# Ledger of designs, part 93: designed miniproteins, single chains, continued (4)

Each design is a single chain, and the fold is of that chain. pLDDT is the mean over its residues in the fold that is shown.

## One batch from the design tools (miniprotein)

Design m15235
Fold by ESMFold2-Fast:
Structure m15235 (fold): chain A 98 residues (1-98)
Amino acid sequence: SMEEVRKKVEEIMEKIAEELLKENPELIEILQKEIEDLSVEEFTKVLEFLSELKKRLLEEMKKLTDPALKAEIRKWLSMSIEEQMEYLRKIVKKISKK
C-alpha cells in the first residue's frame, strides 16, 4: 500500500537523520526552528545537513528494488527546501523523544 511505502521511506529517513544528528547534535535545536528564525550561519548548517542527507538517501535508493519506494524517495528529493525542512522537523522531534 502507499501508506506502507511512505512508512518505509520515513524509517529510512529517520535512520539517516539519526546518524547525522549523532555526528552534529547542535542540529537538533536548529532543525526544529522555522526558516525565518534561522541565522545565516544556522541556515548554512541546515543546507549542509540537507545536502548530506540527500547524498545518503540516493545511496540507499541504489539498494532498493521496489520501484514504489524509489518513486516516493524521488518525490521527497523534488520537494522545496521549506517542505523538506517541515518533514525533517517532524522526524527530529520524534528522534529527540528516544
Scores: mean pLDDT 83

Design m15236
Fold by ESMFold2-Fast:
Structure m15236 (fold): chain A 97 residues (1-97)
Amino acid sequence: MEAKKKLEEIEEYYKNKDLEKAKELEEEILKRFEPIAEELKKAGVKGLPDSEESKEKYLEAMRKLNFPEEEINFWEGLADWLIEKEKEQAAQEAAEA
């Protein structure tokens, strides 16, 4: 819930051309993401959760490593957003091909 709401705020700032505010929020999200990604990398889970399969692997690894539910929920929200943006980007590139 919280991650999706922050990502929607970033999109709103981009629509309003407030690039500084958008980047500040992106950096805040990435800063929270980096320690989780690094710990998962040490457990053998690499890359971004940019697909439903990758998302499932990340969530399973986090549960096995006893991450708090708040962190798991944040990661799930972030993964859903990344998957959606990846699909939007692919659709845009396909439309211009």
Scores: mean pLDDT 70

Design m15237
Fold by ESMFold2-Fast:
Structure m15237 (fold): chain A 81 residues (1-81)
Amino acid sequence: SAAEEAYARYREAAEAAYKKYGDDAIKIAKAVAEELGIEVPEPKNEEEAIEVMYKVLAKAAGIKEEPKSAEEAFKKVLEKA
């Protein structure tokens, strides 16, 4: 499914970014958004970077509702896959 493909792309992008940037959550979030072609506001801190990551995942998977948490984003992606 498109959601399953989006999750696979997200996972690959996140793994590549983590390998390149280590624990720099802001750089990881920016790299993942760029790789998936999703425009996001620049995160200013780790909390915003985490929000960018799960919102990018949800948007890539075609989820219309903005998730309120990482857990909600993963749940909606899995339900659509």
Scores: mean pLDDT 78

Design m15238
Fold by ESMFold2-Fast:
Structure m15238 (fold): chain A 65 residues (1-65)
Amino acid sequence: MEETIWEKIKKAVEEFLKENPNANDEELAEVARKVVEELSKTHPVLKNPEVLEKAIKTVTKEFLE
């Protein structure tokens, strides 16, 4: 079972929430951003600023709504 880029970002944010259940939107966005930036080193599509920003916003929206 291959984890997609999206699944990896979601897992990182989920693990952060387990340790920090009172984390706010800004903290969740920061975690998602760090994971996406790390993945962008091996996945050229994430080096595009628009794709990077969209991925971060989509992840944070899923956990905040």
Scores: mean pLDDT 70

Design m15239
Fold by ESMFold2-Fast:
Structure m15239 (fold): chain A 90 residues (1-90)
Amino acid sequence: DELVAAVRAALDKLPGLSPELKEEVIAGVKEATQSDLTTQERILTEMAVKLLSQKTPEGERAARMIIELTLQLRMGASVEEQIAAMEKLL
């Protein structure tokens, strides 16, 4: 999945996030992309809240990335557009 690979690459640019949290985010994005829009929005929102709760600059940046991804998905953006929007926040 191109989107999952792009999220993994983006998280690798954020030192200070635990490997466990990075894999949890990747798993959440993968499950969200296989779900209906309502479930997708819930999964991504819960993930953003968890990242913000870390109270670190890296957690905040990762949360902004997930929020932007949620917005692009709701707008019906292509996978390429979703990846480009996410990368602009790094």
Scores: mean pLDDT 81

Design m15240
Fold by ESMFold2-Fast:
Structure m15240 (fold): chain A 67 residues (1-67)
Amino acid sequence: SRNAKHAALSAALKILRGEELTKEDVQELAKFYGVSIDELKEAVKELIREGVISKEVGDKILAVAEQ
């Protein structure tokens, strides 16, 4: 969904700015965009496949979401 991709992109931008991404940040982004953590994780994987974000950035988001 567009909302899940927006949540995933917001998480990626935080990492790209050199800011710490916490599990609480991921939970707040999912809540703000009205998506589940699993939907956010699937959007991250899709953005990696589409080349919108690097695998390195995407893997960092996925690792935080699994905490």
Scores: mean pLDDT 86

Design m15241
Fold by ESMFold2-Fast:
Structure m15241 (fold): chain A 92 residues (1-92)
Amino acid sequence: MLEEAKAKIKAILDEIDAKAGEELRELEEKLLKEGITDPEEIKKRLLELLEKIDKELAEKFRLIVEALERAKREGADRETWEKMVIELAKKL
C-alpha cells in the first residue's frame, strides 16, 4: 500500500541519482553561483538536463515534482498526502 508506493517512488529517485545525480548536482551548484535562486527556473533547468539523459525518467520526475507542488499549494494533511502518494505511484 503506502510502503509499496513509497518504495516505487524511491526506486525512481534512486535511478535518477544513479544516471544523472552528479550532473544535476553540478548544474544546480552552477546556477546558484550565477545568482539564479528562483526554484522554478532551477527546476526547469534540471528537468531539461534530465530529459537529455533519459526522457522517460524526466517525465516520471516531473510527475513527482508536480504532485508535491500541488500538495503544498493545497495544504494537504497526512491522509491527503498518503492518498496522493499512492495515486502518483499508479501513474509511474
Scores: mean pLDDT 79

Design m15242
Fold by ESMFold2-Fast:
Structure m15242 (fold): chain A 77 residues (1-77)
Amino acid sequence: MNEEEIRRAAERIIELQKSGVVSADEILELLKEEGAEEEFEYWKENEDEPKVVAKEVGLILRVIGEAIEIELRRKKE
């Protein structure tokens, strides 16, 4: 995922959070829709299973971090 795709995914997570609790599975599906599908497939072909899981979780955490930053910037006027 590039920076723009991460930002779009983060904005969608913020919107989903307004409707309820956001699960890791919902975030994974959203990331696939926003451009991570090819990246996930690349990791599956080039890395062992523990490293694939770690990279997928790392991307989820990166997008959550971006969502937190967006929310904090919106609150700081």
Scores: mean pLDDT 78

Design m15243
Fold by ESMFold2-Fast:
Structure m15243 (fold): chain A 91 residues (1-91)
Amino acid sequence: MAEKVMEEANELREAIQKVFAAAEKVLEEAGLTGDSPIEEALRVLEENEKTPEVKAAVEILRILAKTGSDREEVLKAYEESLEIVKKALEE
């Protein structure tokens, strides 16, 4: 019961970490820092959409780029991001 939910949560957590690690590596290789505009980061990632992890990162950043500073919008973007990660890594 709780163990099955924990396994799914751990699997999702590892999947999210892989997505962000892959995106960070692509951005680092392009010479972009954490202070770079989201729009520029999106462009670099879109040009390097060679893995499911990078493709998932692009979709997540597109959602975040459209998301305002409101907490409810941020939470909704987070939930949509989790569904994208799940779907991309179910292949």
Scores: mean pLDDT 67

Design m15244
Fold by ESMFold2-Fast:
Structure m15244 (fold): chain A 83 residues (1-83)
Amino acid sequence: AEEAIKLLEKAIEEVSKVKGDERKEQIIAALQKAKELVRKKDYESAIEMLEQAIEVLEKEGEKAKEALKLVKKAKELVEEELK
């Protein structure tokens, strides 16, 4: 759980560096909500929020590649908590 939160914090920092992204605030809000859900141990809701963030980040393409990688890794760690 803590490792996933740290990856999401790094993803938020990477999204914040992306210039000209009108959806930046929406993506950051979704990632912050996912962090809150992970802290509350609501892993299923966190996964759903992370999947939504991943879909938006994939549409942003190469400029969001690093953030997308971090969010995907965080989702994998959250999914491990359910096993």
Scores: mean pLDDT 78

Design m15245
Fold by ESMFold2-Fast:
Structure m15245 (fold): chain A 82 residues (1-82)
Amino acid sequence: MMSPVERFVRGVEHLVALLREGKITEEQLVQALKKEFELMSKTLPKETLEKAAKEALRLLEPVLSPEHFAELREFVEKLIEE
């Protein structure tokens, strides 16, 4: 059965596919992920959230512009530190 982390990562892969197809913008992708990470921070243990964040950021680094990637990384790092 798919774990919450695996489900989240598959969601990230789907958003990346939509971005590559030109169906969404990088800003829309970043905003969708910020919202999802905020929801996950309320429901998942910090260790699980850190694993999900590291995997998502690894997938997104080659896909996003440096500016959008930095924005998402900083948001997630602050969320994990709280």
Scores: mean pLDDT 82

Design m15246
Fold by ESMFold2-Fast:
Structure m15246 (fold): chain A 63 residues (1-63)
Amino acid sequence: GLNEEQVAALREALAAYLQEKAGLSPTLAEGLARREAEFVATLSEEEWATLGPELRAIVERVR
């Protein structure tokens, strides 16, 4: 699983993705959505459990 510092870094990165995605044109938003899907696909079920409820909710909103 991810340590506390790694979880904090991911939380910050996902927040940045959400802000960037909201401001983009449809074409750029599609590109970010592909990058999000690839990132999420690299996470195991154990890593999802380790990320905590708030970070999981952020990722779910990006989907």
Scores: mean pLDDT 61

Design m15247
Fold by ESMFold2-Fast:
Order: structure tokens, then sequence, then C-alpha cells
Structure m15247 (fold): chain A 97 residues (1-97)
């Protein structure tokens, strides 16, 4: 599969809604594209891409276990888990191309 990851980031020092602000600027943010041989490899590569950017920004990073039997749903859940479900300055969108 071919995966596209869009990293949407802001660094508000006191904003509870940092991820909402980051979403509004998504067109200005880095896009990473990579190939994967399996869904597991895709999730690992997505997590590494997101983690690298988050670490470079000095932001906390966490990955939760994703449970789904739909590949697209798993990718969408991974995106929300890595950024969309937290009040952190990062939102990550992943799509299978």
Amino acid sequence: MKIKATLVMARPEEAEEAWQLAREKRDELPVVTFEAKSLGEALEKMAEAARKQIVELGLPFAVAEIISDDKKELIEEAAETLGGGTNRAVYVEFEEL
C-alpha cells in the first residue's frame, strides 16, 4: 500500500485547542508519503514519521493500540490517536493512496 501522512502542527504555549488551530493551517504543513508492504508496517512508518516531527518540536508523543479489521479505518484511527484525540499541538492525518 502507499500511505500519505499530513503532519499538522502548532506550538501554542497555553492553547488547550492547539490541534484545532493546527488543522486550520494544514496546507502549510509537511506531507510525508511512503510505501508499505503490510498494514503493520504502514502503522510503524506512520508512527515513526509523526514521532520524528513531534520529537523535533519537543512535544510529548504517545501511540495507543488500534483495534479494527478495516485497513482504512485503522489508518484513520491511527491518525486520530497520534494527534487528533489530544489537546496537543499536533494533528496527524493518514490516508491510503
Scores: mean pLDDT 50

Design m15248
Fold by ESMFold2-Fast:
Structure m15248 (fold): chain A 81 residues (1-81)
Amino acid sequence: MSKEINEQSAKDYEELAKLYLKKGDKLGAAEAYNTLGISYYNLGEYEKARKYFQKAIEIAESLGEEGKEQKKEGEELLKKV
C-alpha cells in the first residue's frame, strides 16, 4: 500500500513537470524532474530515477547560468544511483 501511494506521488510530479514544460517554465520542469527522480530512487526504481535526473540535467543545462543549481543538484543525485 505505501509503495503504491509513493508511486502515485511520483506520477503527480511527472504531470507537474509536463505542465511546466507546456507553459515554458523550464526551471520549474527541471526542479520537478529532480523531485520525480528522488521519488523513484526512494522506491528503489533506480532506472527511472536515473532517467528523470538526466531529463532534469538536460533541461537545466539548456537554461545556462539560470539552471546551474538545478543541473548540479541533478548531477549529484545521479551519482547516488
Scores: mean pLDDT 80

Design m15249
Fold by ESMFold2-Fast:
Structure m15249 (fold): chain A 75 residues (1-75)
Amino acid sequence: SVREELARLRKEVFELSQKAIKLNADKETLELIQEAFRAVDEARQALANGDTEKAVEHIERARELIEKAKEKLDS
């Protein structure tokens, strides 16, 4: 379900933020993680308002931002 996906993404972004802090990640990486948190929250708000289409758009954006942040941390 979309709600289960949101819970999973929220946890993933949180874990990623902890890893970034531990690795002393640069400002760009931290900004990507902050944008991912915002995208997850925007998806949650859209879902709460019954806007499933908007929720899915924000979930896709969050996934993209998470992947970019992971790439930077693994470099």
Scores: mean pLDDT 86

Design m15250
Fold by ESMFold2-Fast:
Structure m15250 (fold): chain A 78 residues (1-78)
Amino acid sequence: SEEEKKQKEEERIDNLVALFKKRYPDLTEKQVEDIRELLRSLSKLHKEGKLTEETVKKLIEQLNLPPGIADFFLEAVG
């Protein structure tokens, strides 16, 4: 079902966020939510065929993320 697909996507996002929290234990609640929102936005852009290095850079620049996390997303696209 469509609900089941959305639940699995959210579980994947939660798992990746947990890995970032383990790697960067000093992440604030806002930074964690910003990472979740970024992951959802990237997933949506990928499904729409609009995922480019430029769109990723623009999204990251709007977020106050640690350099290591920002670099991870930039390297994953470039």
Scores: mean pLDDT 76

Design m15251
Fold by ESMFold2-Fast:
Structure m15251 (fold): chain A 78 residues (1-78)
Amino acid sequence: TEEEYEAKKAAFLEKLRNDPAFAAEVLGVIASLVGVDPADLEGIRARLEALRAASTDPERRRDLEFMLAAIDLIEEMR
């Protein structure tokens, strides 16, 4: 459900904020998935936005939104 998705996203973002090792691991995984250098947060965000815009699968779109939220939080923590 939408509530379950939002609750899971909130818990994930809270863990990212409080666990730098987890944040670094998540950044590395997302960067690897999109083929962008993990130091290039702007490039990762741009690639995720492009993939989200091109996606017709609601589940894939939600996954991409989840990744974008993680990247946005990591950028804000810098």
Scores: mean pLDDT 81

Design m15252
Fold by ESMFold2-Fast:
Structure m15252 (fold): chain A 67 residues (1-67)
Amino acid sequence: MEELKKTLLEFLKLPAEEAEEKVREYLKSLGLSDSEIESVVNTVRLAVDNPEIADLLVEHVVKYIES
């Protein structure tokens, strides 16, 4: 779980398209379902489109994945 947080935070520093692809590949390697992966990717897209709330969306994604 510690590595999950670190890896996702590093991916979120990348350009939007690269961040989405890296998050998708990483979550798939952890055995998450396609529906779970799409939920996380949709949240990442919202963070990219709304930089003023990006910090809140990042915290939400990390908590969601850890749940």
Scores: mean pLDDT 70

Design m15253
Fold by ESMFold2-Fast:
Structure m15253 (fold): chain A 87 residues (1-87)
Amino acid sequence: SPEAEALVRELLEEFKKEMEEYLKANPDISKAEFEAKADALLQEKVAELVARLTAMGASREEIQRYAQRFAREAQDYVDELLAKREA
């Protein structure tokens, strides 16, 4: 649904911004420490996404697909930030 798409985009932009700000504040952070922070934040954002999609009346199938897409795009972004730092 358009509302679900907007929610996924909103939470993904929040995730990206928080990860960018964290990396900027901790430029010498190890890859392992940064990935651990990303995993923790991802868990929080996925839980919020699932809760809010459930409140919107989204189907279990839609919730599963959106959560999987969110996790994938979030991980891809973390990998991109780390790659850009090393370039």
Scores: mean pLDDT 88

Design m15254
Fold by ESMFold2-Fast:
Structure m15254 (fold): chain A 110 residues (1-110)
Amino acid sequence: SSKKRESKAASSYSATAINSIGAETERRLGIEKAKKLVEEDKSKIKEAAELLRKSTEDVEGMVEGARENARKTEKLGSKEMAEKAREYVERAEKYREEMKKYAEKLEKEL
């Protein structure tokens, strides 16, 4: 039914947003922890890079979850919901890339 389709669209859209928000939180906390480790003790650069790699793996899972749920939203939801779902995926991917770049910067200082 139309209502069942709308409910599934809302659920997949919500899951897309939750995964993207989770990716933002992991990016913020991961980079913050890495910065603090390096600022307090430069010998911990390797530990900070390893921490960021682990957080990046978690964020990759969230990006995959966002992509999968965004695809469901595009199939079931409105054009507006599909567009917003794509924006959430793009943000999650950007957060992953920011974490990777910061880890690469730390590894270059080793």
Scores: mean pLDDT 87

Design m15255
Fold by ESMFold2-Fast:
Structure m15255 (fold): chain A 87 residues (1-87)
Amino acid sequence: SHMQKEMEELKKQAEKAKLEGEAGRALVEQSILTHPDKRAEIEEIVAKYEAEAKREAEQLSKKVGDLGRIKALGLGYKRAAEAVRAL
């Protein structure tokens, strides 16, 4: 029951992270279009967070399966967008 509750909570966290990650991707694309002078800096930030997110997703996938992967990827893209927004 404890494990089932933890997996249910992880599913909710993964769904939220997926939505926040999708919003983050849209914000990054809009930022590149709006600030072409900052394209290289934005792409460098995105590449860094994507690499970190993929590494974290691989590790979490081994521990808690697809939900961990989805959560890690979503949070990674959300963090990338927050970093881009701070430029």
Scores: mean pLDDT 85

Design m15256
Fold by ESMFold2-Fast:
Structure m15256 (fold): chain A 74 residues (1-74)
Amino acid sequence: GLKKGTLITEYSEDGTIQVNVLLLSDDPTNPENLVISATDLVTKETTRLPADAENGKYTVKGSDGKEYTIEIKF
């Protein structure tokens, strides 16, 4: 399994959105154990995302108004 303190980083297909997941414990299935943020690399704005235990898929909106789906594998 993933270890406490693991940082997972994923990017949108065009590289404009960066998603970071920090694991607070060895159990990634509990959303309370995840700190998730998305950074728009164009505007440099960072938004915290709700921890969603459903298959690691997150929808984020870029500065251009487009929606990007990011999949984070645990």
Scores: mean pLDDT 72

Design m15257
Fold by ESMFold2-Fast:
Structure m15257 (fold): chain A 64 residues (1-64)
Amino acid sequence: MSPEERVAIDSVGQQLSQGNGVLDDSTAQQAIQNAVKKAKEQGLDPEKARQAAQRIVDSVQSSQ
């Protein structure tokens, strides 16, 4: 698992918990933005973090 993927999982998880297990488009956008921000702060690839967060968001939304 990549460091960018771990950052994405953490960011999506935080937003999902605030939505009581529901991730709407607005919350999903915030999760992706948070993943990119954290990746930049840690010197990681922000595009890889964005792509990982998008995949996680898509997976979560498809199950709701």
Scores: mean pLDDT 79

Design m15258
Fold by ESMFold2-Fast:
Structure m15258 (fold): chain A 59 residues (1-59)
Amino acid sequence: SLKEKIIEAIKAGKSNTEIVELMKEAGFSDDEILLFFILLQLGEKPEDAVDFVFKRKEK
């Protein structure tokens, strides 16, 4: 799934550019992508950060 690809990219140490491209393909806005990176910076697990932004986008 696209969530799994994003999580794997983060765990593999992929560039922020590659992660942004994956999230844009998923239909996320720049603000939602920024929020995702803020959650990671605050110490959220990649899985939890992904779930948060996907739920926010769905509703």
Scores: mean pLDDT 79

Design m15259
Fold by ESMFold2-Fast:
Structure m15259 (fold): chain A 85 residues (1-85)
Amino acid sequence: SSMDEKELKEALEELEKTGRDYADRLKKLGGDDQAKKLLEATKELIEKAKQEYKDGADPKKLAEIVKEATEHLKKLGDAAIEALK
């Protein structure tokens, strides 16, 4: 459905934004290497989701997986920020 495709697009945009926001916070703390690794992980997750969608994955289920990946990325980002304080 077009609404499920929209939800997947919004989930991917949120994942990208989350990765950028955490990377910017890490850079501010002098964690340039941690920021680079987080951005690389974010890009890999986005490209994997896009490929799975092209391969016929259900967009609603894929959006749920992307949302879970975003929550996991937030936990990794929070841990990296704490380690630099």
Scores: mean pLDDT 88

Design m15260
Fold by ESMFold2-Fast:
Structure m15260 (fold): chain A 89 residues (1-89)
Amino acid sequence: EELLKELRKIFRETVEKLEKAKNDQEARSILEEFLEKVGELIKRADKETRERIYENVLNLIDILEKLGYISPEIAEEFKRKVEELYEKA
């Protein structure tokens, strides 16, 4: 419950930052910070909550690509990084 509230706040902040990003380098940096915060959440989460976070994060990346905030290449890169986070956790 609390972790999902933190995730929603992180999502909102990430979207707001990406709306102001002027290039792919800024977008990549914003997404790296996002994944660092997600990594801290999954370390504190049980298996059920981790699965919910995983799906929500992948959906967000897909939405950001469709809205044009990030390129397809960046979207693919960060989806792979999300998979790696869950493999190591």
Scores: mean pLDDT 80

Design m15261
Fold by ESMFold2-Fast:
Structure m15261 (fold): chain A 101 residues (1-101)
Amino acid sequence: MEEERLERARRLLERALEAAGFSVSEYAAVAMELAELQFRGIPEEVARLILALRYSPDEAIREEAIEMLSELTGVSKSTIRKLLEEKRYDELVELVREALK
């Protein structure tokens, strides 16, 4: 089940970056952000969902990422949406990190 969640999160982030029209160099920058989130104690699957939410212009990808992130962390979908709308990504990361502890 955990391997399936990680693979789903990987595919979702890939789809988000494709939808955003990211280049190879932009993918490298996102990979650095992914490493930073993991260094801060966020598991890979959760970090990938946060990045998919940050970078996806596609509403369906965002909704899938919100649903998965809420299920994995117990943080409400409404709270995730509010932080995303306000571009409070650092606060979302801290809230998620605390929820997983």
Scores: mean pLDDT 82

Design m15262
Fold by ESMFold2-Fast:
Formats: structure tokens, sequence, C-alpha cells
Structure m15262 (fold): chain A 104 residues (1-104)
């Protein structure tokens, strides 16, 4: 987890946005839905409930169908957290990633 978080932190914000957008499309979201979700996260705006629900359903379905997809899903969740977070929340995100790695 921590190595994945550090890798994502090293990327420019534009590249993080593109990685999240592509990952959402691969999960089966429509291009319009993926773009709106990324934009809402970056601008710290409320995500539409229908898009949020579709995302959670897609993530759950992906892991249920193929448990080996868990690292991919977690990477997408970390990308979303980094895009929606403030700089001051970064130490907390790192600590949470370290805790998750210890529990696995």
Amino acid sequence: FVPVLEELLALPEEERKELLRRGLLELGLEEEEAEELVEALVNREKVREDISRKLYDALAARVAADPSALPEVLRLMLLAALLSGKEEDLPKLRAEAEELERLL
C-alpha cells in the first residue's frame, strides 16, 4: 500500500486525474460519468448520488468476480482520496495506508 501511495503522490495532478478517469471507464462507467466524478473530486464538489452508487456497485462487482482485482480497486480509491483531499490531509492518508498494509 505505502509504495503505491508514494508512486501516486509522485505523479502530477493531471496524470492522477487521467489514471482515475481511465480506471473508472475500465470498471464500466460511461465517459460522461467518469469525467463528472473526476471533476467533482478535484473541485471538492458533491458527487451525484447515481454516479457514486454506480461506482460503488462496479467496485464491489469487480472484486466479487475477481478477488485478484483488489489491488487495482484500492489504487483507484487512493487516487480518488488524493484528488479530493487537502494537502493538510496527506499525513493522515499516509498513516492510514501504513495501517492497512500492517493489517494485510
Scores: mean pLDDT 70

Design m15263
Fold by ESMFold2-Fast:
Structure m15263 (fold): chain A 70 residues (1-70)
Amino acid sequence: DEEEFEKIKELAIKGNPENKELIEKLFDLYKEEKYEEMAKLFEEYYKTPVTPEEVKELFEALIEEIKELL
């Protein structure tokens, strides 16, 4: 559901407005299934090495948590 995905993104941005650009890029990359690019972007911002599998799992956990608020 595109509308639900957009609402989840808006809530993520509202919770972390300083990271708006990062959040928008991560949501776009996830939608395109570009997990390797997501891992690189996450490492660039947080200076913490993550695998594509790890970043996908972390992002999906975040989405599920935010969905609970809808």
Scores: mean pLDDT 80

Design m15264
Fold by ESMFold2-Fast:
Structure m15264 (fold): chain A 94 residues (1-94)
Amino acid sequence: SAELRLVEGARAFVEAARIALEQGDVAKALESLEQARRLVEQLVARRPDDAAYREVLALIEEAIRAAKQGDVARALELLERASELLTERAEELR
């Protein structure tokens, strides 16, 4: 499924960003979050009425802002929630 591939891809980039933030590599985290954002934007475009994909997009955008401001703890909290929603959706699509 194209949708499942986009969800799994976004989840992988969110996890890569979390790992990078835990290692103090903010630049790598932001690169991974930008990739995750682009994949979730494609999910929102495919399903514009899907509130969960819009919520994930908002969480990723807020995490990017938090990471840029040096609020690593807030960024990690937001990405944990985004990861939970993406995991739940991936399970529903299997």
Scores: mean pLDDT 91

Design m15265
Fold by ESMFold2-Fast:
Structure m15265 (fold): chain A 61 residues (1-61)
Amino acid sequence: MEPSLEEIEEVLSKRGEEFQREVRAALDALLAANPDASGGEKLAVVHEVVRRLLEELRKEE
């Protein structure tokens, strides 16, 4: 499932530095494996990072 805008905003507000670091690493890995990656594939990687960081936030609740 795609993360909601509210979930994305929560990750950016509480884990902004970690989000930036992990998105960079994940996109670099995607492009190294698939240089022809579409905008949709890049967006899927961003959504995966958001989901992972939301799980980490929920562990701290």
Scores: mean pLDDT 77

Design m15266
Fold by ESMFold2-Fast:
Structure m15266 (fold): chain A 61 residues (1-61)
Amino acid sequence: MVLSREELDRIGAWLATQGRLELAEKVGRLAREHERISTRELAEAVGVSPATVSRWLRRAL
């Protein structure tokens, strides 16, 4: 699954509301650097499992 910059921004905003400020900042930085990024690449970049990113998508989007 491929994520747009707008979807990454929404995930980052949601992570901030959950108190995960460092993860929110990291995701926001990736949104600026990438026009598109896969769920796997995002997971590897922030150090979580792809299943965790899929959970974020369900909760944030």
Scores: mean pLDDT 80

Design m15267
Fold by ESMFold2-Fast:
Structure m15267 (fold): chain A 111 residues (1-111)
Amino acid sequence: SPIEDEAYRKTVELVKKSKNAVEAAEAIAQAFRDALGDLPVSAEVKKLSDDEAELRLTVNGKPVAEIRVKAENGKVVDLEVRITADELPEKARQALSGVLRGAGEALGADR
C-alpha cells in the first residue's frame, strides 16, 4: 500500500542516520506519524539505558504498539515488538508493517 511503502522508505532513511537507540526510536515514530498524517498519532520515547530505548505508539488515543530498540556503537542491532491493540485501524496496521519492515532492513545494512 502507499502508506506501507512510505513508512518503509522513511524508516530505512531515518534509522540509518540514527546514532543511538533513542534517535532510532524517534525515527520510527516520525516515519509512523508521517505515514498517518490524517490520524492522530502520539509517540513516547523512553531511554532505558545507554543502548536501549522504548517506543510507545498510540493512534486515536488507543495504544497500538510498544517497540524496544537496542543499539551498539551507533548502530541498531535488535528490535522487540509488542502489538498492544486488540484491533488495529487498517491505516495504522499498514504504517506499522512499513516501519517494522524498514527498521528490519536498516538492521541488515552497513552504516
Scores: mean pLDDT 80

Design m15268
Fold by ESMFold2-Fast:
Structure m15268 (fold): chain A 68 residues (1-68)
Amino acid sequence: SAELEALGEEARRLALEEMGFSERQAEAIRDVITSGDPTLIRAALAELRKVGAPERLLELLERALELT
């Protein structure tokens, strides 16, 4: 959906700009969000929380879950 694509693009930028993730890691986060798969999104949320990701990034994945 267009909403998931927008959330995925913003999450990719935050991962690159605020977390210092590689382009590949940032694209993987985008792909998880745009997949619309709640299992994949929940798994990514758990991993990001474990590494102390910024709240703004976590909020984008939580919003993506609401759309699935």
Scores: mean pLDDT 85

Design m15269
Fold by ESMFold2-Fast:
Structure m15269 (fold): chain A 85 residues (1-85)
Amino acid sequence: MEKLKKEAVKLLKQLKKVSPQADVIDDIIKRLPDLSEEDLKLFLTAAKSALDTLKNSSFPPEIRAEIAEGLLLIVVGVIKAIEKE
């Protein structure tokens, strides 16, 4: 669990470097410890995929922003689902 949280924070910090929405990413980092191991694994899979795509310099800034926004939406969705339980 702790290793997964540390890896997720590392990925979010990398995403923060390429995203204009630093405050939203900081809020996600703060709430990340409250996620279940299963939800955290799903997030990590999505985050790794998004980060690998963002590392490709062939993508325009607009597309990179859309990928970052999509990742954000996934995390927010997961947090909302947990809050409903």
Scores: mean pLDDT 63

